# Designs tried in a protein design run: designed miniproteins, single chains, continued (5). Part 15

Each design is a single chain, and the fold is of that chain. pLDDT is the mean over its residues in the fold that is shown.

## One batch from the design tools (miniprotein)

Design m16494
Fold by ESMFold2-Fast:
Structure m16494 (fold): chain A 73 residues (1-73)
Amino acid sequence: MRKFAEYSLRALEHVARGDMEAARAVVEQAYRDGLLDEDERQQMLASLDRLSTLPPEEVRRLVEESRRVLDGL
């Protein structure tokens, strides 16, 4: 769980910076490392595409929320 949260946070940080290529690369790396199955990989990629349509402030809020969740794990 904690490793998955770390990958999710890294991908969100790249989305917040507008770096969608790096965000997708994080998801693909997690899949190659065996941390995601195919369904989880598809869900994360779909989530990144959805997040790319949000205002930058919304994505930054999600990054802060994800950091708080990670601290609580």
Scores: mean pLDDT 77

Design m16495
Fold by ESMFold2-Fast:
Order: C-alpha cells, then sequence, then structure tokens
Structure m16495 (fold): chain A 72 residues (1-72)
C-alpha cells in the first residue's frame, strides 16, 4: 500500500502498471488500475485491464472487465 500511495502522488505511470500487474494484493492491483484511469492514461489502463482479465482473483477480474467496458 505504501508503494501504491507514492506512485499515485508522483503520478508514476510505469510504477502503477507494475503494481497493477505484479502485486500480490488484489486491492493494490485494483487501485493501481483505477489510478491509471484517473490520470487519463486510457491506453495503459486498457493494456493493464486486458492482462488482468486472466487474474485468478474474481475482484481483480471484475474490475478489469468494468474498466474495459468504461473505456470502450
Amino acid sequence: MEELKEAIEKKDVDRLVELALTSTDPEVQIEALYALVELGEREKAKEVAQKLLTSPDPLVQGAAFSILKLLE
């Protein structure tokens, strides 16, 4: 969570992508994905969401699906 807060405050897009794809915490993955959307990084958010559709976590998968529908 501390890494996520720092990435959001610094608007570190590359770090937010890493956290969304590689974090072991589903909440961190979802919040990092939402942060990319809030920063207006539509293309990066779509790329990340497409990859997260293969997540074994149903909350992460659901968030990814919702973002893809939103950014359609």
Scores: mean pLDDT 84

Design m16496
Fold by ESMFold2-Fast:
Structure m16496 (fold): chain A 76 residues (1-76)
Amino acid sequence: SREEVLEKWIKWLQEKLGVPEEKARALLEALDYDPFASFKREVVEAVAGEKADAIGADARRFAATGDLEAVLAGIE
């Protein structure tokens, strides 16, 4: 379901990018379209930009890949 997908993304953002749950939830819930659609630039860049000083090399690598569908599949 959409809610299950959102919860998995929230958890992933918290664990991998250090994004607070409230911020992750707000960003993902702002998406009123298919959560599997490529929103990598809008969501990941916004998250990375806001947390740039706090995120590690893995977060930059993730942003550079732009393969959100593969990342989403990997969290299962």
Scores: mean pLDDT 52

Design m16497
Fold by ESMFold2-Fast:
Structure m16497 (fold): chain A 94 residues (1-94)
Amino acid sequence: VESPVELMERHFRRLLAEAREAAARGDWESLRRLIDLGFFGMSLMAYLYNVPLEEAVALLERARAELVAEFPELADYIDAVADRTIAALRRVYA
């Protein structure tokens, strides 16, 4: 049985693959959209599957680190999306 954490990780891996394809095409608008939707999807999965807040935040922080490493030119954008997503998640868990 796949855990909620494993499901979120698989979602992130699909996002990363699609992001690489968008970057390869020079489609920076789609890349930014994929990053937004990816973080939103992960946070929604965490909330719906009742993943502990600290574990969900750790997964989002790991996703941030991997995306920044892969797309350093978008580091500021990725950080803004991750920070916004984590802040929103903390509010809904409170």
Scores: mean pLDDT 86

Design m16498
Fold by ESMFold2-Fast:
Structure m16498 (fold): chain A 81 residues (1-81)
Amino acid sequence: MRLSIEELMEKGKELVEKNPEITKEIREILNNASKAIKDEEKLTELMRKITSVENQGLQDDKSMEEILEEIKKIVEEALKE
């Protein structure tokens, strides 16, 4: 079933509150990526991709762990470029 933007935001907030350790890991991964990527334009595109992955994960009812793994994969790929 298709979730609205408002429903996605509420679901995302709930997952963040229930998974503080995974949320910290995501923040640390993003912080490390922002230090490694010197080009603000590339960093902005990476953040857009991460937002899309989070939204898709919420739509597909993925766990916070699955969303974390997808974020790790995207960040690792961006760091190779």
Scores: mean pLDDT 76

Design m16499
Fold by ESMFold2-Fast:
Structure m16499 (fold): chain A 89 residues (1-89)
Amino acid sequence: MEEEKKKKGVKLAEEGLKLAKEGIATGDRDKALKGLEKILEGAKLVGSEKGVKLAQEAIDLLKNQGGREPALEALRLAEEAYEEILKKA
């Protein structure tokens, strides 16, 4: 049961990171947010407190600030969240 949750969490984080990268690359903010929310869900499933915090910071940054630089910073935080999810898995 725990292994299944970890596998599901990692897959959600992988898909989330892909969506976030695509959304940021194309300027699709809604797609980027959907990707970040999947990373957050993956972090919760894996039980990564650091992953949850980093994913939430990325979501908050993208929601509260417009422009390219905040979007790229949110992507960096999302990549760090993904690394923390992998460490916990």
Scores: mean pLDDT 84

Design m16500
Fold by ESMFold2-Fast:
Structure m16500 (fold): chain A 76 residues (1-76)
Amino acid sequence: FKIPVRSLDDTKKLLEETLASPVGESMITIIRGVLKSIGYEGDLSPIEELATNPSEENIEKAAEILVEYRKKEAEK
């Protein structure tokens, strides 16, 4: 699970493009599964909701989760 993330805005755009693709829902499910499998204890509901309700709020929250995770991973 290594997503090239530069900024929150870039991450939001990437999620929007992913959801617009034929594999978007599958990719969101994989991302959620990976975060859960590595023991991410934060609120995953925005990512879960992207599969059924891709709202701007959920996209933004999911992007924040991905940016924060990627930042912490890069710090190690």
Scores: mean pLDDT 67

Design m16501
Fold by ESMFold2-Fast:
Structure m16501 (fold): chain A 89 residues (1-89)
Amino acid sequence: SMEEELKKLEEKIKTRVGLMLATLAKKKAATDPNATDEILEELEKIIEEMEKNLEPEEIERQRALAEAAKSSEEAVEKLLEVVEEILKE
C-alpha cells in the first residue's frame, strides 16, 4: 500500500539523514569550547544507536559525507544528496 511505502521511505530518510546530522553535530561539538565531555559522549551513543539500523556501507557513506562537509552550506548540499539518493531507490 502507499502508506507502507511512505513509512519505508520515512524510515530510510530518518536513519541515513539522522546519522549524517548526528555526525555533523558531534564534529561541531568537538570544535566548540563550550561543549562538555558529557555532551560528546551522549552524541557518540546516539550515533552508535542509529548505526544499528543501517548497513555498514550506508554507515560509512553517511560518515564520509559528514566529514567532507567543511561549512553549513556544504552540509546542506550533502543532506540533499542523501535525500535524492533515497528518492531514486
Scores: mean pLDDT 77

Design m16502
Fold by ESMFold2-Fast:
Structure m16502 (fold): chain A 71 residues (1-71)
Amino acid sequence: SQMEEDLRRLEELYEEIREWLDRNNAPQLAKDVLDSAYRRGREMLRQGTPLSVVEEGLENAKRTADYLTSQ
């Protein structure tokens, strides 16, 4: 189903960002920001929110997490 494909795409993006954070010894706050955005994104997809909107949320969380990791 489209929802299963969208959930898998979101998971792949989350895993990619999470691996980068782990590799760069990111602080727990950066990981928490990403994890929270991913949990919200999954719930939003299940409620019928378009993938594009959910990806924007995760993209914003990624920018915050990248910033925290780069400090």
Scores: mean pLDDT 85

Design m16503
Fold by ESMFold2-Fast:
Structure m16503 (fold): chain A 68 residues (1-68)
Amino acid sequence: MSKEEILRRMRREIFTALHRHRASAEQVDAALAILAETDRRMETETDPERVEAIAREALARVQELLAA
């Protein structure tokens, strides 16, 4: 799977989670901050395994945010 495909899937899952949980504006802002940090970490990463791990970490952080 390409880096772009992994990132697209991650963003789709995050936005789906935000919608499903009826996220507040504050939760949406926090999720966008997580996405911005994730994009920064991904900028120079070319290893698909590392890209997948970073994407899964970002999704998990958003899910934890929504569970709180």
Scores: mean pLDDT 82

Design m16504
Fold by ESMFold2-Fast:
Structure m16504 (fold): chain A 98 residues (1-98)
Amino acid sequence: SMSKLEELKRLLEELLRLVEELDKETDPLKEVGLAIRIIGLLLDIEQLAKTVDPEEAKRELERLIRRLEELRKRATNPLAIQMIDLTIEFLEEILKEL
């Protein structure tokens, strides 16, 4: 049995891995598949973040936003760059609701 906070951290790390995988992808169909998986994971993160202690959730989301901003500076895949920007915006909207 994972705590809700541990599950949130797991989903946030999975999101980062998928974004990194998307940046390295060269097959357009696989890129679209990865983007869909990222969107699905973002919806799960939103739902779970609202069930965790707000201060803990805020710290973990802010940490991921910083890591995504760093990744954005090195990203070369145009779809990965767009997905990073959308992900940061979505996470910032979740933060406003916490």
Scores: mean pLDDT 90

Design m16505
Fold by ESMFold2-Fast:
Structure m16505 (fold): chain A 74 residues (1-74)
Amino acid sequence: MNAKEQALQEIEEAENRAVRGYILGDAEAALEGAREALKKAQEALKNGVLSEETGQRIIERIERGIAQLEEIFG
């Protein structure tokens, strides 16, 4: 697997953990998963693994998800 495919898979796995946490009403698991996904996306963009366009789009999506989770649980 190339670095881009690996980064995208790891981001998706973290986002899926956030979704499972949300469905189960586990605020800690939902927020941890979403924040892990954001960190991985930011690192992949910083290291040039993701293009600026792709990385910014993913970061924006995850940041919107985190804001929604914080509104629901905060």
Scores: mean pLDDT 85

Design m16506
Fold by ESMFold2-Fast:
Structure m16506 (fold): chain A 80 residues (1-80)
Amino acid sequence: MEEEKKIEEAKKEIKEKFEEMFELVKYAHDNPEDTELHEKIREKLTKIDEEIEKIAKEYGLEDFLQEQKKELHKKLEEYL
């Protein structure tokens, strides 16, 4: 039961990080001429991706990570 709770917390953290990535991409899209902002957002996205990969590896959530990546890509296609 405690291990299941840790896995659910890890899944929640991954979901929250993907939501943050989506908001950052939206913010960049809304400011197309701000090259400096785009570079800062790219750096933030790289850090978030690295954090997500670490969590997924630690908790064996690779399949969950792939599903969340597909969902993010779909949301970005619908928004952009």
Scores: mean pLDDT 81

Design m16507
Fold by ESMFold2-Fast:
Structure m16507 (fold): chain A 90 residues (1-90)
Amino acid sequence: PLKLFDQAIEAAKKGDLETAKALIKQGLDELDKFIDTIPDKKLRNEYSSRVTAAQIRGVAMVVDGASEEEALIYMAQQLKEIYQKALKES
């Protein structure tokens, strides 16, 4: 699942925004499924919140003048970091 975010970053760097978006969506679906398996309700809610915040921040970057490529790279990097931390803490 972490590989999907790495592949999304590479696709975005190459200007393939369609592929980057599709890979981020697949990675998000896998991350959401993983978060749903976390037994601790508080920890589960914390990670769900972090995922939502990362997506909102990506949109805010574009509003502030960043390219869609830059926003997608940032979002994929943040989602990967969230996933890695969730795997280690759960």
Scores: mean pLDDT 85

Design m16508
Fold by ESMFold2-Fast:
Parts: structure tokens; sequence; C-alpha cells
Structure m16508 (fold): chain A 87 residues (1-87)
């Protein structure tokens, strides 16, 4: 789907930027990325949240533990959004 491709593009951009960023900028990049992914998910009700979660889990394996923890927060937010869609 176009929405899933957009999330993949956001992940690729984030991964490249966070690897080049100094430590003091990495948290800001993570927050920006979280907001952009949430925007895509909220704008696309038909988007498979578990497909996005799988991409985030794979990306987290390439990141430091601290930044990987920020992606885990995003995963929990996405799963909460999916649960609201099922209710």
Amino acid sequence: SAALEQVEALLAEFLERVKRAPPEEQGELALEFIGRVLGVVLGNPDLDVEAVVALLRETARQLSPEIAAALEVLIEMLRAQAARRRA
C-alpha cells in the first residue's frame, strides 16, 4: 500500500539521519519520526498496523538500545490505535 511505502521511506530516512546525528539530536529525531508515523497511521485507517510494527522491530535491531526504546513506545501507541479501531 502507498501508506506502508510511506512508512518504509520514513524509516529509511530516520535510520540514516539518526546514525549521522550527534547524541543530543537523536532524541529530537526520534520524536519527529514518531509524530510522522502516527500521522500516517491516523490518516490511513486501512493501514495494517502489525505490518508497521514488523518494520519498526526490524529497524530497532539496527539502533542503539536507547533509541530502540523510543521505537517500542511508538509500537505501543500504534497497537493502542489498532485496538481502538477494533472497538
Scores: mean pLDDT 82

Design m16509
Fold by ESMFold2-Fast:
Structure m16509 (fold): chain A 93 residues (1-93)
Amino acid sequence: MVERAVEVLNEAGEEAKRVIREEVPEDLREEAISRLNEAVKRAIELVKQGAPISDAVALVSRELARFAREHPETTDAAEKAIHIFSLAATEFQ
């Protein structure tokens, strides 16, 4: 169900942004939020094109993991954000 997958990705994105605002250093926060927003946008485009939600979540998770590799101080926040998306995906089997 494409509409429900889009809603879930948006909700997970908002929760992940909350984690970023609380745990990512202020100087990296704007970049982290921007990259997450772009990843979620691309993930939504994938599900609108018929990709499974698992592929969309994998795309966001890869981008978050990449950001953590570029900025190791964000690793804990990135892991929490990845977990949020992973948990959201399990609701759709």
Scores: mean pLDDT 86

Design m16510
Fold by ESMFold2-Fast:
Structure m16510 (fold): chain A 67 residues (1-67)
Amino acid sequence: PKIKVGEVSKEGLEYMEKEMEAHENKKLFAENAEELFKKDPSATTVENAERVAAGAYSKTELELENA
């Protein structure tokens, strides 16, 4: 089946949404990172938040590793 430009915008977005939903672990990780940002507003980036969410680093250790 071939898709037209207008249909690509809709189904393309839906496909991306489905792909994001397929990676529920990524969504849960992002939510965990946001919750950590609220509790510890020193978290700087999503990548750093992933490390903090894993319980591997504290704020001070995160800054030292990021340097």
Scores: mean pLDDT 51

Design m16511
Fold by ESMFold2-Fast:
Structure m16511 (fold): chain A 58 residues (1-58)
Amino acid sequence: MDPILELFQRALAGDATAVRNLQRLLGVPETGVVDAAFREALAASRSPYRELIDRIIA
């Protein structure tokens, strides 16, 4: 889904609003930072955007 891809790309660029939007979609606290809860939720979500997820959680 293109809107989700755009959120991942903006989060990689350091956009805290994009991180918060992804956290809202995953149902984790909207901290605007890549924390442990966000990383675990991303890993569990079975996203087709695996390379982007790996870059966010690395």
Scores: mean pLDDT 71

Design m16512
Fold by ESMFold2-Fast:
Structure m16512 (fold): chain A 81 residues (1-81)
Amino acid sequence: MRLRVTITAESEETVKAIEARVRAAALPGVEIVERTPHKLVLLVEHEDPEELERAVARVAVIAYEVADELKAEIKIEVEEL
């Protein structure tokens, strides 16, 4: 099963900080496929739906923690592929 996770922020600093923490977390089945100044796109792949949901939740926690630290607003969108 595959999901696309898109994280949108108003500043490139916020996007880069989220990217750095996601990379540092080395999450299995999570790949960063695109980064623009305002957008980070991840592909999340697992055979087990529960593991897939857990991976997405871990990405969301990282993104919200970074947003809270930087006092930034983010939007997270999840799309099934």
Scores: mean pLDDT 85

Design m16513
Fold by ESMFold2-Fast:
Structure m16513 (fold): chain A 88 residues (1-88)
Amino acid sequence: MEEVEKVIQEITDEISKKALEAYEKSSPDEEEKQKLVLEFTKEFLEKLKEKAKNMPEEVKKKIEEIVEKTEKELEEQVKRLEEQRKAE
């Protein structure tokens, strides 16, 4: 799935740059860091969905699988961050 790999790589690179830049420049506190992670993950999912609209059906199906998987990972990450916050 060459098209899927390319799309994921491009979006991942873009989001990773934004995340690193935000962490380095703004020196956010723990709450702001949690918010940034959630926002970047949402942006990643939205970009995947948008790219999928213009792709062949087979590629769309593969992207849908990735989106579902990432949404589950996001839910787990939110849960872990909430547990970490509770420990504080």
Scores: mean pLDDT 72

Design m16514
Fold by ESMFold2-Fast:
Structure m16514 (fold): chain A 74 residues (1-74)
Amino acid sequence: MDPILSEEELEARKEKTLAQMRELGFPEEVIEEVERLLDELIEAHKAGDLERAKALEDEIKRLYIEALDALSAA
């Protein structure tokens, strides 16, 4: 992950990610959880907390993979 992104760029990435998840048929509960984590990621970047930002990015990826596996199993 690029350690320095503008707030506008982070917001654009958030909107794109959430739109793609809806397109793929992810449950709304998962989408809402990812949205919350993306908001925390934006705050971490604004605070310059790159370690927290990386941890949040890794958590978002983990949730995405887990939800995708669950969707595939259904």
Scores: mean pLDDT 78

Design m16515
Fold by ESMFold2-Fast:
Structure m16515 (fold): chain A 65 residues (1-65)
Amino acid sequence: SMLEEAARRARELAEKLGIRIVSIEIRGDTIIVEVEDESELRLAVFEVALATLGTVSGLRFEVRR
């Protein structure tokens, strides 16, 4: 499904950036990604990448710490 594909791409982006994913939860059209990382810059890059992915997929991403 589109949601499964989007969750997979979010995991790939986190791996590329070196961000640890704690959990991924899907609620309606929103993918909630819980992460563990101390780098504000790395988290900001991840949030921008997910916002771009969300725009092209018609889905919303929410990053939680």
Scores: mean pLDDT 81

Design m16516
Fold by ESMFold2-Fast:
Structure m16516 (fold): chain A 63 residues (1-63)
Amino acid sequence: FYVPPDWTPEKVAELFGVKVENVKIEIDQKSAPMVFGTETYHYKDGSEIKVPRAASVKTVVTV
């Protein structure tokens, strides 16, 4: 399952009606760079950073 990265294990456990101990949230570190979409932030000094939106949706929940 994929959940937003702001979800806590307690929130997921409450939503699915399972024990918190059975909820494991992990990010696929290898898949984080995968291009689902990127958001580019620009700083006033002209530097930029690209944040992979895929990292947010690749938070996998094991129930």
Scores: mean pLDDT 54

Design m16517
Fold by ESMFold2-Fast:
Structure m16517 (fold): chain A 103 residues (1-103)
Amino acid sequence: SLESKYFVAAMILLALYYVLKGEISSPSELSFKELRDRLLQMTDEEIDEIAKLLKENVSLEYLKKLLRTLGPSFYQLFRPTPEEAEKAKRLLEKLGIKEEDIG
């Protein structure tokens, strides 16, 4: 579903965010459950700060390529709640990433 694609894209972006912050050395150091739990606890303001950091440190073209490359492998694995889907959608919209950009 579109919600599953947005959710997977947001999880990939969130893992990259923690690498950029220096909290982890590689995306695989945070489990999918931990990334999901962190996203659910985030406020709109925190999501906006994540989008800002990503935009300042990584090109939009690179983010789109990353999502198109990695996203398809995970789309069948996840069924987000409505709240998780809305938070995921907010992150992508703040980055200027659309449905066509994520495969």
Scores: mean pLDDT 81

Design m16518
Fold by ESMFold2-Fast:
Structure m16518 (fold): chain A 60 residues (1-60)
Amino acid sequence: MEKIKKIKEEYKKFLDEIVAELRRARQTLTPEQVAAVQKELSDRLLEFQKKIEEEINKIK
């Protein structure tokens, strides 16, 4: 269970970083640039989710 807790904490940290980065982008960039950042962050999130699913599946 400790391993799962650590994975969840790292995932939350990652999500918080993505939200913060998107917020910064919205304040400093044009709408077109923000859309590009949103796509990049979405792709990174999907990749991270896939990685987490693989880790969870290894435990089961």
Scores: mean pLDDT 78

Design m16519
Fold by ESMFold2-Fast:
Structure m16519 (fold): chain A 104 residues (1-104)
Amino acid sequence: MSEEQRKKIKEILEENKELLLSPVLFKDGSRASIYSAILYEVSEHRLRSTEPLSFKELADRVISQIADEEVKKKVEELAKKLVEVDPNLTADELLELIDEVIKS
C-alpha cells in the first residue's frame, strides 16, 4: 500500500468511525460493533491459517452476519470505497489502520 492510499483509507475510516464503533444487531442476536466483529474474524483466521486474510473475505464474513439492513448497506458502501482505494487491501492492513484512527 502506498502512503497516498494509506492516507485516503484513514480519511474514509475517520468519516465512518461512528459506524465502526456503534453497537449493531447481528443475526445471532448479539449486539457488538463492526470493529469488534473485524477483530474477532481476524483473530479466528490467525488461529487456523498462516495465510493473510483478504479484505474481500473479511468483508463477506462480517457483512453476512449483520441483521440490521440499514447498517449492512452502509458497511457494504464503506467496503466498496476501501476497495476503490486499494484493491489489494488485506484484513491485517485494514485492522492496523482502524486501530490508528480509533487510538488517535
Scores: mean pLDDT 84

Design m16520
Fold by ESMFold2-Fast:
Structure m16520 (fold): chain A 68 residues (1-68)
Amino acid sequence: PKVEDVLEEVVNTLKEALKKGGSEEELLRNLREQAEEALSGEAKEVILEAIDKAKNAKEFIELLEKKI
């Protein structure tokens, strides 16, 4: 799949989880673990870098949306 398609899926999944009242810190931690285990190449690098740079889930989403 294209990097942009992976990033869009991650953004949409996180937005839905936040709407359902999920813990922001726990969701970002789980997403990091999933990216490390299931992703490879550029998509993995972009997601992990965004997690490290973002102060919260909103900033993480904004960083990924810039790459879509």
Scores: mean pLDDT 80

Design m16521
Fold by ESMFold2-Fast:
Structure m16521 (fold): chain A 80 residues (1-80)
Amino acid sequence: MSLEEKRAELLAYVKEVEKKLEELKATLSPDEFRREAAKLLIELIDYLLAHPDLFTPDQIADIKRYKAKLEAYLKELEAK
């Protein structure tokens, strides 16, 4: 309900994503890791954008810009 509670849930989700990234890094080749990490980070950004009340309009614009860069990076990696 409160912004503080939403921030705590967001932080817990970020921690879970960090843990998944470490597991992927341990199990995958560097090229496979880069592709899977980019996908996981895009999912994280989509989760952040689902909670726009936690961010200013400028922060939302920056998050969307980073998503576009990650999507372009993933496309480049998958074209290889």
Scores: mean pLDDT 80

Design m16522
Fold by ESMFold2-Fast:
Structure m16522 (fold): chain A 75 residues (1-75)
Amino acid sequence: SVDDLGRRADQTRRALDDASQQADDLKQQSQQNPSDEQTRQNYQSLQSVRDGLQSGYDSLTRSYNRLKEEQERSS
């Protein structure tokens, strides 16, 4: 259970890192071409995805830390 939450948190963090890198790239492209509406739309979409992944990661890490502490206390 704890290990499963740890793996899911790690997977979510990797997805978050990937989304953040893509968002940063699109932000730079949007700044270089402010009239490129498609790039700006893609950046905003990735920001929304990143926010969702961040919330998921925070929830998973909180659950992992809680269960980890409980497991250590039960030993």
Scores: mean pLDDT 81

Design m16523
Fold by ESMFold2-Fast:
Structure m16523 (fold): chain A 78 residues (1-78)
Amino acid sequence: MLSPEEIIERAAEHARLAAAAPTREEQLQHLARMASAISQLDNLLASEAAARAWRLIQEGASPEEVAEEVRRLIEEAL
């Protein structure tokens, strides 16, 4: 099982990749992988992070901004 720190790093990386992805399908695939990683900690947190990341991507947030927001959400919940 991944440590909480490894889960945070993996989730942030998938959030970054989602925001950088050129197609909606690839964005959703990365968000699904992000949510899967976070679900090892908390299923509600995974849902919240996915919804927030998706909204930020739709609003045109940078990959860095989306990754930082996801990391912040998980760190504050722990």
Scores: mean pLDDT 86

Design m16524
Fold by ESMFold2-Fast:
Structure m16524 (fold): chain A 121 residues (1-121)
Amino acid sequence: MSPEQLHQQVLDLLRQRQQAIDNGDYVTAQQLRRQAMRLTGQLRDQLAAGGLTPSPDMATLIARYEVRKIIEEAEKKAGKNALNVAMLVSGTFNDAVAAGLSREEVLKRSEETAEEAIKIS
């Protein structure tokens, strides 16, 4: 499967997930999210193995995948405040991406937000 095919499959899964959310089917939405994350990880690894430069849209998806890993580790440390940590890190990620920051800076700010949220917890 090519990187372009993986990217299109991730986009399709994310569209199906949004439809599931809009319909209140959170179980299907969660399953589709897990599938999209798995394929995004495969896309990242395939691009890295091929020495290929991701498109801006691919780079955004990969950054979201990397930030989700940061959120999961932060949730594990935060326990009862897991939802608050996840929301704060997601907000920082969205703001940094909207500001056009590099993947490295997006990940750095997301990690810093996770550490601060855990300290407040």
Scores: mean pLDDT 78

Design m16525
Fold by ESMFold2-Fast:
Structure m16525 (fold): chain A 82 residues (1-82)
Amino acid sequence: KLVEEAKEWAEEQLERIKETRKKNKTLTPYEKALEELARILLEAAERGEEAVEELLKIIGKAQEENLDPEEIVERLKEWLKE
């Protein structure tokens, strides 16, 4: 269920951003970070439930540190490489 919910959320975000690209062809830094986050979440979902749980913990810690979405995405990219 957690993996399914993560995939659904990520697919929703990517579809929304796809529509924005069709209309304006320009994304804000926030929208670009959200697109990257959705892609990372899909990759975590392919790894399984444990990976999604780890991803959510990293996001939670980053939010507690008041990191910008771009900084959160960078932290997640480093996690994904490991």
Scores: mean pLDDT 76

Design m16526
Fold by ESMFold2-Fast:
Structure m16526 (fold): chain A 86 residues (1-86)
Amino acid sequence: MRKELEKQLEELAKELENTDDPEKQAALGKEMIELMKQLEVDESTIAQATELLSLLPAGRELAAQGIYFETGEEARAALRARAAAA
């Protein structure tokens, strides 16, 4: 059910965070996008979440928790704040 899909997404994101294999990262990313589609997430939001995975060191963990911003502006603001804090 939805909770099980969310847990699978969390586990896939954790695997993605811990792998350095580009092919495995691509495969895990595809599985995460597929789960997001099953959770009825809007495609534009899925695309933005996918891009956050490449921009944030912990972006994969945020995606695992189903945490993504409704607007790209919020996502960019969060990225700037994180970069400034680093």
Scores: mean pLDDT 56

Design m16527
Fold by ESMFold2-Fast:
Structure m16527 (fold): chain A 106 residues (1-106)
Amino acid sequence: SSDTYVPSPETRALLEKAGIHEESLDSSTLVSAILRYLVENGHITVSERHEDPLENVLSASSPEGRALFEKLGLSSLRLGDVQGLIQRMIDAGLISPLADVLAALA
C-alpha cells in the first residue's frame, strides 16, 4: 500500500555496502541500488543475449548472489519481471512496507 520500504538488518547491510544509508527507501531507489551493487560486485550477471533488454536474464554468479536468489525463490530473474522483486523481498522478510511498520508500532 506504500511505495516506501524499511530494509531488514540483512538488506540494510547490503544497502550500506552500496552507499545507501537512508532508513526507508522508495521501490525504484531500493531495487536500483541493490541490483547495481550486486552486478558491479560480481554477485549477479546479466545475460545480454536478447534484442529486447527486458528479456535479458539476471543470474547469480557468487555464493552470496545464489543465497539471495534462493531466499527470493528464484533460480534466475528476467529483467522485465524486476517489478515482482519487491513482493518477493517482502515475502522473504528482506523488506517491509513502511505503512505496515508504522501500523505495528501504533
Scores: mean pLDDT 78

Design m16528
Fold by ESMFold2-Fast:
Order: C-alpha cells, then sequence, then structure tokens
Structure m16528 (fold): chain A 86 residues (1-86)
C-alpha cells in the first residue's frame, strides 16, 4: 500500500540523516575514510528510495509525500557531497 511505501521511505530517510551526522563527526575528527563510507551508505539508501518511488509510480500508488521524502534524501546526500569536497 502507499502507506507501507511511505513508512519504508521514512526509514531510509532516517538512515540518510544518521549517515550525514556520522560524516560531520568524522570530518571534524579528520577521519575522511569514515566520512566517505557514510556518504556511500547514504547513496545506497537514496538508491533504494528511488527504486521504491519508481515502483510506486509504475503501480499508480505514488503520493506527494513519497516524492518529498525522496527529495529530502537527495538534498541530504548533496550536503554530504559538498562537505567532502573540502
Amino acid sequence: SAEEYVRQLRRLLERVRESLERAKEAIKNGDIDTARKSLLEAEINLGLGLIILGVAKLIGEVTPEMERIVEEMERLVREMEELLKK
């Protein structure tokens, strides 16, 4: 159901947020390897979110809430990429 997809997307968003906080802490401590691994984890979770959104669109169950959650995940991943360019 649409509600189940929203719940899955919210869990993936939470994991991306956790990865961003881990990356920020790692950068502050000079641990670039951990920061890069956190970005990879966030990119994987975003990829899963895009798959869920794509499936929801194919079966006609997509909602604006799903699109907003994925858009927020994309913003957080972009923030991590910018932090790692320093």
Scores: mean pLDDT 90

